# Designs tried in a protein design run: designed miniproteins, single chains, continued (4). Part 42

Each design is a single chain, and the fold is of that chain. pLDDT is the mean over its residues in the fold that is shown.

## One batch from the design tools (miniprotein)

Design m13526
Fold by ESMFold2-Fast:
Structure m13526 (fold): chain A 79 residues (1-79)
Amino acid sequence: MSLEERIRELFKDVKEEVLVFAQEGDKYRLYRVKNGEVELLETIDKSELKAKIEELAPGNDYVYFPAGEEGFLVVVKKK
């Protein structure tokens, strides 16, 4: 099963927009999940993950947490 297929299955019932980081070797793939659709936005180096999370989740508007057996990092709007 591809990362996209795994993300689609895991978040199939999510009605709100979420961002998902999936580790693939030394890279992270950033996906947008909305209304059951999974879109690859970009691929970043593992070393860039912290800066990307801070970019996507500025201040207190977002929360991030691990999800799934694969350890996906999920970013959702806090409000």
Scores: mean pLDDT 72

Design m13527
Fold by ESMFold2-Fast:
Structure m13527 (fold): chain A 95 residues (1-95)
Amino acid sequence: DKFRELVDKILKLLEEMGVSPELLEAARRVFDALIERVKEMSPEEQERFIETLERMVKALELAKENPELRDEFLRGFANTVRQLAEELGLPVPPL
């Protein structure tokens, strides 16, 4: 499953960058919910989601090599996870 392969890579990179266990768990739940929704969408929308995940992997790999980009990315990521958790009706991680 290409979705799970890419999500697993993203979560591993986030863990290596020092994301909190609570935020990592929230991100996992958000990705699982998004994957289930996307699987019910058109093939074109599924392909766009895969492209988004692939770009996220590349951005995380770049951020891992650059501390300045890392801090900016992690702040944006935490805010996005919280927002998506609220929209999906999932538990929102503490700050």
Scores: mean pLDDT 80

Design m13528
Fold by ESMFold2-Fast:
Structure m13528 (fold): chain A 86 residues (1-86)
Amino acid sequence: MEEDLKKGEEYLKQGRKAYQNGDYEKAVELFEKAIKYFEKADPYHPLLANAYSLLAKVYQDMGDEEKAREYRKKALETFLKYIEKK
């Protein structure tokens, strides 16, 4: 669990760096890897909600409004389940 969270955070940092460099396709790939590790650690973790929010921002900047809305919804649902103490 701790190792999966650490790997997820490492991919999240790499994804943010790719996003800052304007490499949106690489940012998507790295955020998707971060999401996979966070899901494995805890499907309701706030870091998972944060990763979904960041992926939504990348899709928004790419002009993919449909995917941006989908991932914003996933971020909200993940955070709400965390608050419900699941």
Scores: mean pLDDT 84

Design m13529
Fold by ESMFold2-Fast:
Structure m13529 (fold): chain A 52 residues (1-52)
Amino acid sequence: SADEEEKEKLKKIAEEGVEKNRGSGGTSPEDVLEGVFALIEGVFKAIQRIKK
């Protein structure tokens, strides 16, 4: 869909922004959210598989 193509471009811009802004020191909020999201996703999938 068109929205997906637009989202793809926005993600690349956001990634470039994060990469460029690296060095502010410490863990960025984006990095923390990425880790938390991955953890939640893993747990959610595990629960789904256990039920199945």
Scores: mean pLDDT 65

Design m13530
Fold by ESMFold2-Fast:
Structure m13530 (fold): chain A 97 residues (1-97)
Amino acid sequence: MDDEIWEGIALISVAVTKLAIERGHYEEAAEFAIRVAKRFKEQGKVDYATKVMVETAKLLAEAGHTELAKRVLDEGIELFKDNPEAVKKLEETRKEI
């Protein structure tokens, strides 16, 4: 698959979650990030899925929604439990917020 297309989708996904958070739509931003991560997983694009979840969780934590940020990361850890590199990145992010 073309990595440039997948990188573009990941960047747009993060931009959408950031806009939702800036507008006070925190639960919708979290739900969107989880749905996007599941779709990336279906395409074997674990790194992009992890990136979207990590960046969304950081944005939620910065907005004061730390428990929702942890929920996004915990759902990511369960979703990618068979991928040690993905789990490590999600757990490291969870420890920072």
Scores: mean pLDDT 88

Design m13531
Fold by ESMFold2-Fast:
Structure m13531 (fold): chain A 98 residues (1-98)
Amino acid sequence: MEERLKLVAERAKNLAKIVERSDLPDEVKQKLIELLNKASQAAENGDVETAKKYLEEARKLAEENGDTVFADGVRVLLLMLEGKSIDEAVEEVLKERA
C-alpha cells in the first residue's frame, strides 16, 4: 500500500504540471493544480480518504470542462487508491472508454 501511495502522490504532481500546459481556462487550471497538490500531500501522509476526496473533485472539474483525457488520468489514481496497480488501473480506464 505505502509504495502505491508514493506513486499516486508523484503522478498527481505530474498531472498538475500537465494541467499548466493545457488549453483550459486559467481559473480552472489554478483550481485543478490546487486539488492535485492537496491530493498528493494527503497521499504522502497516508491519508487515503482525503486524497480520494481531492482527486474526485479534480476528476469532476476536468469532466465539466471537457477534458476527458485528464479526467481519465485522475480516475487511474482513484483506482490505485482502491487497491489496483497502475497497470490494472490504466487497463480498467481504457475498457471504460472502449
Scores: mean pLDDT 82

Design m13532
Fold by ESMFold2-Fast:
Structure m13532 (fold): chain A 86 residues (1-86)
Amino acid sequence: MKVIVKLENASPGQALLAIGGAVDAELSGGTLEAKTEGSTITLTVTGANKEGEQAVINSAKGIEEGGGEVEIEKKGDTTTITVKSP
């Protein structure tokens, strides 16, 4: 499956948490691509398994507990997680 994490106005700590989850998804057999544009970080993992998807979701929950707003959208075999900081 494909997992996309979009971090809008992320702190360094939020970025590190998201990268950790994306790396776990890559180690589960996925391919990780990272892109930064201004204050937005986009992490895309293609070919992630269910365990890799859950690792990314757990990282997003950690960001939410730290004050970020988290939105999760599933469409077909693609999971998109958007994290917004106030």
Scores: mean pLDDT 78

Design m13533
Fold by ESMFold2-Fast:
Structure m13533 (fold): chain A 87 residues (1-87)
Amino acid sequence: SNAEALDLETELAFVAMELAIIKREVEKHPDNKELLKEALKRFEKIQSRVEEILRRAREMGYDDIARQAEDLLAETKKLIEEIKKKL
């Protein structure tokens, strides 16, 4: 339904915004190991949330939302690997 699609789009938008905020804080403090460890935990939680949005979008056939979730998942995984290399 349109309401379910809007709910998934809204959740995805909030998750994307949270990712952007954490990414910016990491960029401002690249050598802060405690901040990087906290960012890693938060990105891992974001990954789980994006994977759930992707699963639901695919089940419902919301192809545009699924594509956006796949893109965000790829970015999240890249950020996780970049932080792991710095720790």
Scores: mean pLDDT 89

Design m13534
Fold by ESMFold2-Fast:
Structure m13534 (fold): chain A 91 residues (1-91)
Amino acid sequence: MAEGLREAADHLVAASPEKQAGFATGIVELARTLGEKAYLLYKYDPEKSKKLLEEARDVARELRARSPAGQPAADAVLEIVKEAEEKAKEL
């Protein structure tokens, strides 16, 4: 799950400039899916939910540091994680 997001981030860092925008879009889409899964999982396994969101945040922070082209996607992932965490706290 978070491994998929990390792999997508690695692909963006390695990609040519014309391919980077496509990988950035894919990263944001994967993060939204992960956030939804973590939110649903929180009702049944809150520790695993928190771990998934922490792993996604780590991937986003690493991407933000490694690639200027990845910074907008990384910032979007961090916002998605924050929203999922806030929703989960209400459960």
Scores: mean pLDDT 80

Design m13535
Fold by ESMFold2-Fast:
Structure m13535 (fold): chain A 71 residues (1-71)
Amino acid sequence: MSEEELELLVQGSLYTMKGTIYEKLGEKGDKEALRKAAEAYREAAEYYRQAGDEEAAALAEEKAKELEERV
């Protein structure tokens, strides 16, 4: 794996964690947090796609779609 691919995977993971945190806040009734969670998962999917991790990208995109349906 190249250093470039590793950096993209790290960014994907960081945005996935950001999405998870905002999703947890959104479950407590913060609709804005749900929006931010969806945006974070969309960013994660883009980084995973650039890194060639299609499985992680698809999972992150599906999670973003689920959250977008809830706001």
Scores: mean pLDDT 84

Design m13536
Fold by ESMFold2-Fast:
Structure m13536 (fold): chain A 79 residues (1-79)
Amino acid sequence: SKVLELLKEEVVIDPEKGIKTSKEMARIQAAVDREILREGRLTPEEAEDLLKRVQAMEKAGAISPEEAEEFRRLVEEKL
């Protein structure tokens, strides 16, 4: 799954200790993306990548549909 591949690349998985579920990985990514949105202005490319991560997080059940909609609005405002 392309969605899980994106989450894996941006979240460090500890192979000895950790079973990080897709939901847990998506939760960590959501926290990072919130910090990016708080401090930044976004290029169109950055906005597209962030929206793809938001969709991945929503599909994994790490964020609610309402939270996903909020992220999409914030991305549009930061362009």
Scores: mean pLDDT 62

Design m13537
Fold by ESMFold2-Fast:
Structure m13537 (fold): chain A 78 residues (1-78)
Amino acid sequence: SKLEEARNFLVQVAEILAEKARREGDEEKAKRFEELAKKAREAKSEEELKEILKEIMELVGDPAREAELRASFELLLE
């Protein structure tokens, strides 16, 4: 389903970003992305997934990367 694909996308993105943050020595940011991956796994609606995407984008803090993540997520829901 589109919901399952969108959920899997956010889980993978959050886990990759957690690993990147850990490699960069930012343990707090890594734990925050790990929590977002957990929330994505437990999400039951598009609304919940959109809220999680917003939190991921805010934590990334790069407007260009945020735009790419939003576009990819929206494409999965079409």
Scores: mean pLDDT 84

Design m13538
Fold by ESMFold2-Fast:
Structure m13538 (fold): chain A 76 residues (1-76)
Amino acid sequence: MSMRRKIEELKERVDEIVKRILELKRKLEQGDPSSQQQLEKLKEEFEKIIEEARRLGVPQKFIDEIRERIKKALEE
């Protein structure tokens, strides 16, 4: 597989995680405590994705950009 395809797959996975974080944050604000456990699982899944990306040689700058994107979604 080409590096470009791996980057596209990573971007799509990150987009899905961001979407799910925002949905779970909304549910937490509405008083659903089960959403906290799901957020913790998403954080763990994201870290696994980052480790795989590092192993595959994805540039650090790109990894830093997606990390900042996830951090923003969790904070805002």
Scores: mean pLDDT 77

Design m13539
Fold by ESMFold2-Fast:
Structure m13539 (fold): chain A 71 residues (1-71)
Amino acid sequence: AAYLAAGEAGDPQHAKPLAEALTDSNEEVRRAAAQALATMVRRGGPAGIAALKELSKLDDETRQRLSLALP
């Protein structure tokens, strides 16, 4: 059952580590994590829901960086 999620863009399990990377001291790491989370949200499914839940826990500055990472 959990294996069916592997067919999606990103694994729901990756949402939490990526959200933690948004607060990393390295700007490049933060930008990469923001883009990955944005991709998960855009594709939806369990991974998108997990990404949205993690993003809801972040401060406004971190959410703004995520918004800027979207094309």
Scores: mean pLDDT 65

Design m13540
Fold by ESMFold2-Fast:
Structure m13540 (fold): chain A 68 residues (1-68)
Amino acid sequence: SMKEELRKKVRELGKKLAEETRKDPSKADKNREELTKLAEEYPEVGEEAGQGASEVLKNALDALNRLK
């Protein structure tokens, strides 16, 4: 269904943005903002977008902790 396809695409986007954040934590705010905007515009994928945003934050913190 379209709903299932959208959820899959948002989950894939979340993983991609989390990976980008792991490589460049300075992009964390931008990447989280992109996922938050999706959740606001499409509540049906809010859980997937929220999970992606949480993974972005986790990867940013992990990267910053490794620099200490």
Scores: mean pLDDT 82

Design m13541
Fold by ESMFold2-Fast:
Structure m13541 (fold): chain A 55 residues (1-55)
Amino acid sequence: DEKKKEALELAEKGKKMSGEEASELAKEFAKKLGLSMEEVRELIAEVMNEKVEEE
């Protein structure tokens, strides 16, 4: 899932950033894929849950 991979990378970058910077990244990602902010946050939440279980 290409979108999930990009969402995972976005989430990892967001962890190293302030909430404002992470939100800006999410907006760019949403624009790139033609998704709403809610959809982007939902994808990030899904991949983060999967990542946490792996780690």
Scores: mean pLDDT 71

Design m13542
Fold by ESMFold2-Fast:
Structure m13542 (fold): chain A 135 residues (1-135)
Amino acid sequence: MEEKLKNAEAALARDPDNVVALSTYANAAGELGDKEKVEEAIKRLEKVLERFPDNVLALTALGNAYLKLGEYDKAIEYFEKALSLDPENATALLYLGEAYRKKGEVDKAKEYFQKALEIGSGETKKRAEDLLKEL
């Protein structure tokens, strides 16, 4: 995780608006409990969305960053925006399910994990299957 964070920091030093690097940075910082770095990623992703409001990857990354901070309602809002633009985004469906699970809305979580399982492939499909077994 620390290595992923360092690699994302190096990519962002070259291109501060690199959405893939910002997504990795927010996720790795969140896993390490570095709230300050997650908040930095949020600020940078919000700047990307000021310029590119329909960037599905940036919307999904921003939602996940809020999820890492425990701001579940904000996370849900951004995942719903991402899904309004790309309804078959398995990653956004998976994260939306996780946000509802964290809020204790088990039936909603199950619905979104089932959708992620149906549409997803590879690791996203496996993650959805594993999360459904834990409900």
Scores: mean pLDDT 86

Design m13543
Fold by ESMFold2-Fast:
Parts: C-alpha cells; sequence; structure tokens
Structure m13543 (fold): chain A 59 residues (1-59)
C-alpha cells in the first residue's frame, strides 16, 4: 500500500463515519503523520478514529 492509497482510503473511512471531506482529509493526513509515514498504520489509526466517531453518533 502506498502513502497516497492510505490517505485516500483513510479519507473514505472517515467520511463514512460522518466527517466532511475537508475534515476527513486533514484527519487522514494527521493519521499518516502519527504513523510515521507507514500506510498500513495510518489506515488502522483512521479506522480506530472512525469507530470512536460512530460510537458518539450512534445514539
Amino acid sequence: MTQQEALDKSIEILKKAGLSEEVAREAAQDALKKAGGDPEKAVKLAEEWAKQLKEEKAA
């Protein structure tokens, strides 16, 4: 997985969790930075954040 693929995938995951495209893109870039540029770790962080967002909105 490339860093660009991870970024695109993270944006889609976060958008489906209820974030706007702009906020999702910013969060996806932050995930990639926190993962040290590791695309798999970045996607995993985005999935964890999306899960937390869905829990907050599930009520």
Scores: mean pLDDT 78

Design m13544
Fold by ESMFold2-Fast:
Structure m13544 (fold): chain A 111 residues (1-111)
Amino acid sequence: GTVLTESGGGTYPEGSTVTLTANASVDLNGGVNWFREAPGKGGQLIIGGASTRASGIPSRFSGSGSGTTYTLTISNLQKEDTATYVASAFGVTSSGLPGPVSGEGVELTVV
């Protein structure tokens, strides 16, 4: 099926900028969404359709990309940004049917 692989996680200081990348096995035509998963809060949509910031999300979060490469950039990192960030899209599932696909997520820790 369609595979999404995230990278760019790790431990970063407050006030710095991080760029997280999602690589897709096929061209997704801008159809990548970014979710933030934090303990006890569930998944929250951050960026839709590669670059559209979701309602209530600070301007420090920006998305970009097309084809097979997509990025989530977070500037002026806050400790509250500590979470797992997951890229998702509509693609081909492991069963070979059209449906939602997601990567395993990348962990970001702000210190």
Scores: mean pLDDT 86

Design m13545
Fold by ESMFold2-Fast:
Structure m13545 (fold): chain A 79 residues (1-79)
Amino acid sequence: MSEEEFEAEVYIALGLIYLTLGDMAERKGDYESAIEAYEKAIELFKKAIELGTGKVREDAENFLKEAQERLEKVKEKLA
């Protein structure tokens, strides 16, 4: 594993933490906190995509798509 690959995996892990925090906030009806958490997850997954290759990049791309979908859904609930 290269240093960049390790960093990409760390960004994925951090992104998953924020994605989970967003899900928890959304379940409680705290849509504002959910939006902030999903936006942070998106930023982290984008960094993972820049650094990652192969499967790591593909995993980050899939998580990015999931975070974006959740963000759009929660924005609709807040509006």
Scores: mean pLDDT 87

Design m13546
Fold by ESMFold2-Fast:
Structure m13546 (fold): chain A 65 residues (1-65)
Amino acid sequence: MGELAPARDVSGLTPEEIVERIIKELKEGKLSVDEAVSNLTRELRELGVEVNEKALKAALESVAK
């Protein structure tokens, strides 16, 4: 049961949801790697998530192969 669990609100768009959506579109050829990096960076920053564009681009290039 737990007593007072730190309930992380999954209200609205989460970073993982955004990443999954963009990766899916990237794999389907709907987005280029550069477009995916730009979209993810902007949306994650709007959620207050700190992102490294260089690391994100490398990860997306690895996924897109």
Scores: mean pLDDT 71

Design m13547
Fold by ESMFold2-Fast:
Structure m13547 (fold): chain A 55 residues (1-55)
Amino acid sequence: MADELVEQARKALEQGKYDEAIELARKAWELGHPEARDLLLEANAKRVQEEKKKL
């Protein structure tokens, strides 16, 4: 359900699994969960930061 997808996305973010967090947040957003959009933006931002950190 959307709430569970949001919780799973948040856990994936905490574990550094940004691609998984983005996927879960996207599914929650498709189900109409408003917090999922914020999670999508945060996961994308953190993924970009990690990529830049490698460089």
Scores: mean pLDDT 77

Design m13548
Fold by ESMFold2-Fast:
Structure m13548 (fold): chain A 57 residues (1-57)
Amino acid sequence: VIEELLEEAEEIRKKAEEVKSDEEVDEIQERVAELVQKINDTLDKEEQEKLRELLAE
């Protein structure tokens, strides 16, 4: 579960680095909102902190 969320976050980050148009920015924003909602629905506070620590690496 955490690994899947990490992979999704990594893919969003890679797409964000390649973004050059407003349309692509909107798509990234939607993906980020979906990921945040999935994290809040799936992970408790301790698990969210672990995910945040892994993303900071």
Scores: mean pLDDT 73

Design m13549
Fold by ESMFold2-Fast:
Structure m13549 (fold): chain A 58 residues (1-58)
Amino acid sequence: MSEDEALALIRKGVEAAQAGKFDEAKELITQGLVALGYDEETAKKVAEFIVKKIKESL
């Protein structure tokens, strides 16, 4: 998977979070981070943190 594809998944996840689809956002961001070379546990925690911050901003 290319870095461009991984970043596209993260972007879609951020857009999903902004639309209120937080569970979908977590999954998409986690998949994108794993594709960038992060381990699954770290990717999951980072995705949860990003979604939480977006939710707090809305």
Scores: mean pLDDT 82

Design m13551
Fold by ESMFold2-Fast:
Structure m13551 (fold): chain A 78 residues (1-78)
Amino acid sequence: MKEELDLEVEIGLAEIEIGIYRSILKQNPDDPEAYRGIAEAYERLAEIYEKLGDTQNAERFRKLAEEYRKKAEEIEKK
């Protein structure tokens, strides 16, 4: 129960982080740090959902993390 509640809090924090970085990208779309931050948050979500036994959502978030990481790399390459 407490462990499950802690995971829900971690999910909420990751979602807030993604929201903050998306807000940054609306103002500065060429910010590779913001894309990397989103990727890291999705990676944490993937780990949490894997722990919850939700392999489908874990895989979805892992793919999103990879996409945002690649976006950061492309911006850095210019």
Scores: mean pLDDT 82

Design m13552
Fold by ESMFold2-Fast:
Structure m13552 (fold): chain A 57 residues (1-57)
Amino acid sequence: SAAVEAAIAALAERAAAEGRLSEAEIRDLHTQTGLSVATVARRAEAAAVRAHIARNA
């Protein structure tokens, strides 16, 4: 869903700014979306990689 994608993108942006993924934020998103903790983390990492590529291409 668009809301889940937006939430994961926001987490990826915060992680880029802070230099780390927050385990608490990943768990909050797991609770809100029903996706596994591993899935949330993987999707946030993928979003961060896509953002990095877009800025460096």
Scores: mean pLDDT 74

Design m13553
Fold by ESMFold2-Fast:
Structure m13553 (fold): chain A 64 residues (1-64)
Amino acid sequence: MLSPREQRVVQTLAALPPGASLSVRELAERAGVSQATASRTVRRLVEAGLAERTPRGYRRGEVM
């Protein structure tokens, strides 16, 4: 079960235009969470297939 802070990270990724990537810092700023929270959350989302790592940061996954 995702915490409210982790849910904000998910919502931030889901709201991105197709093909857009955000760094951990940009995810933290837009979601209103710490960089540590954004980093931990995005790692779990990548493992679950809900996010994808790119050379420029992270984007939403195909199954999101």
Scores: mean pLDDT 78

Design m13554
Fold by ESMFold2-Fast:
Structure m13554 (fold): chain A 109 residues (1-109)
Amino acid sequence: SVDEALAEIQRAGDEIARVYRELRATGSPESVAAFDEALAKVRPYLIKAFKAALDGNKEEAQKYMDEAIKVLEEARAKATDPRLQEALDRMIEAVKKIGEALVKLAEAK
């Protein structure tokens, strides 16, 4: 359902916020900056994917989610701090869950 898909997106967003708070508390300033940069690069793709899903276009939603995942995987490959690596791995899983929920949202149209 639309409500279930939106609830899954909200839960994934809450997980990203939690990961960011934990990294800010335990990570280096450099790791926090790298995570923030990755999040900033991902955000436009998440917005485009959400708009595509609202329009019922699951193919475009998936395309933008794939681009978001690629950005995060590239950031993860460059990460040397284990705390940043863990934060990016958790963010990748959260973004994948958002992608699954957006496909369900598009199909509910």
Scores: mean pLDDT 88

Design m13555
Fold by ESMFold2-Fast:
Structure m13555 (fold): chain A 70 residues (1-70)
Amino acid sequence: DDELLVQAVTEASAAEGLSPQAATVVASLLLEDTNPSDEQLRAAAKQAGVSESKLRRVVKKALELYKEKK
């Protein structure tokens, strides 16, 4: 469910030191597509004000946590 995905994003973002605003960008990205393209990941990283590598780590961790909650 979308609520569990948002919870997973919040936990992953906190663990990687993202701001609440940056966490919202990650949540919006994954609610639209849980398998985002490289272009979507780059756009999200720029919007969130983080590096692509950091955004990719947060996305990976959020999806791992989401699987555990489901």
Scores: mean pLDDT 82

Design m13556
Fold by ESMFold2-Fast:
Structure m13556 (fold): chain A 57 residues (1-57)
Amino acid sequence: AKEKRRELVLKAIALLLRAIGLEIEAELNPEKRAELLAEAEKLKEEAKKLLEEADKL
């Protein structure tokens, strides 16, 4: 039970770090900004769902 909760939290943290990386890349590449920010938002939403699932365990 605790192991699965920990795994979900760590996966969520990894997704959030990737989203931050994409947001930084969006600042450096204005031509791809909209695409990179959209991908970052999807990763943040996925991370939120994993955290909500972890809270149920």
Scores: mean pLDDT 84

Design m13557
Fold by ESMFold2-Fast:
Structure m13557 (fold): chain A 55 residues (1-55)
Amino acid sequence: VRARIAALRAKMKALVDERKAALKEGDKDKVAEIDKELEKLVEEIERLKKELLEE
């Protein structure tokens, strides 16, 4: 579970960097797409964190 959370956090960081680049380019469609992926990743990370706390 910890390894999965670490992988998801790494993916989230990469998407944040892509979002910053898209914002500088004015690509609103790509920003919206990345925002949706970030929302899904945050939900998955929170779910896995809850599983770790419920020993």
Scores: mean pLDDT 78

Design m13558
Fold by ESMFold2-Fast:
Formats: structure tokens, C-alpha cells, sequence
Structure m13558 (fold): chain A 87 residues (1-87)
């Protein structure tokens, strides 16, 4: 249902707010197609709506990871403080 996709979009907004990062739709689309193919192979018995929802979550996570790697600066407001962050 379209409501399930909206929930996935709300999850994206929560992650964007939590990490103070905006996730480009282009990155999500790039990873969404790849993630959707993966989900279809791993769980072909799931309804397409669930496959799309799972693929969207995977795409969001991959997009966040890509942004973090490329910029090497995740503005995480951090609950964990490591006194040995760099050596």
C-alpha cells in the first residue's frame, strides 16, 4: 500500500534528523534498485509491497553509509564518547 511506502519515507526523515544529514534521493534510487533485486532473490515469496519497503530501508542505510564514507564526517550527536578516537 502507498501508506507503507510513506512509513519508509518517515523513517528516512527520522534518520536524517538524527544524523543531521540530508540523504539525496538520487543515492536512494541508485541503491533502491540494487536492494530490490536482492530482496526479490532472497524473499521472492513476499508481497511486492513488502519487498519494496525492505528494499527502501536497505537503500536508505546504504545511502547513509556511502555519505559517511565519502565525507568521513558523520555529524552524529553521539551517545558514545570514545577517548581514543584517533591514534
Amino acid sequence: MEEELKKAEEEKEILEKEYKIKIPKELIEKYFEESLETVKKLAPELPEELQKKIAYYLAIQKALHEIALKEKKTPIEGSEADPKATG
Scores: mean pLDDT 68

Design m13559
Fold by ESMFold2-Fast:
Structure m13559 (fold): chain A 108 residues (1-108)
Amino acid sequence: MKVEVDASPEGAQKAKEALDKGEEVVIRIDESTTDEGVGLLNQAILEAKKGKVILKDVTPEAARHAASIYGAALLAGNEVTLEAKDEEAQKILDEEFKSAKDYVERVK
């Protein structure tokens, strides 16, 4: 089953519960996403059982937040999919993704 969450306190709790149950988590990130919400979601992902995490409809404005969540999910051992909303977001994600992946590979 797929569970859709946002980067909020409620979304973070849902993400942890879904991963702990072996469900797929779909994370919705846009320009309204906050650093505090991302921090809560990242902590929940790191504390949860590893599973599948999907980030979709990522805008250029949300790309840095998406990359942060992507890095945390990879560090926690999750299978992660990242989908940009447009070509501009995809270019930003490619740059941020390379940095996050390199960091995770150095730490592990």
Scores: mean pLDDT 77

Design m13560
Fold by ESMFold2-Fast:
Structure m13560 (fold): chain A 87 residues (1-87)
Amino acid sequence: SATEELLKRAFIADVVNELKKLGLPEEVVEEIRRRLEELVAQGASFEELAKAALELAKKHLSEDQFRELEEKLRRAVESMEKALAEL
């Protein structure tokens, strides 16, 4: 649905902001954003988008930064899935 796609794009924007806060280079953030947008076009779930973002970001993050991102994205997925279920 159009609403589900809009929520997935909002999720990508949140992911991008979290990656920027963690100090990833602009080029890397843009590459991850582009890949996530391709996955949305392919019908990827919020969980699949979070998994892809974590996998792509992992090599650019310390262990502590990775755990922080993982926890933030877990909460974001739960929030988005709850919002979608309430529609």
Scores: mean pLDDT 86

Design m13561
Fold by ESMFold2-Fast:
Structure m13561 (fold): chain A 87 residues (1-87)
Amino acid sequence: MQQVIDEARQAAKELAEQYRKEGNLLKARIIEKTFDALMRGDGRELRIKTAEASLEYAEELRKQGIKTKEVDLLIEGAKAILDNVKK
């Protein structure tokens, strides 16, 4: 069990580092936050971390001048997930 977890952690780190080398910092951050949520093993925690990562990603896209309907949908979807998990 521990060995599989360590291998998964290493793979996630390598994937995030690869995206950083490609200049895709947003994807690297999404990978890191998604993996962190998976490691906690709680479906509620996974939803929260995924929603938080999506909000952070959408905010970075907006800061880069990308203000499309898709970015708005990411924000709305993430907020809906957080509101649903609250109950």
Scores: mean pLDDT 67

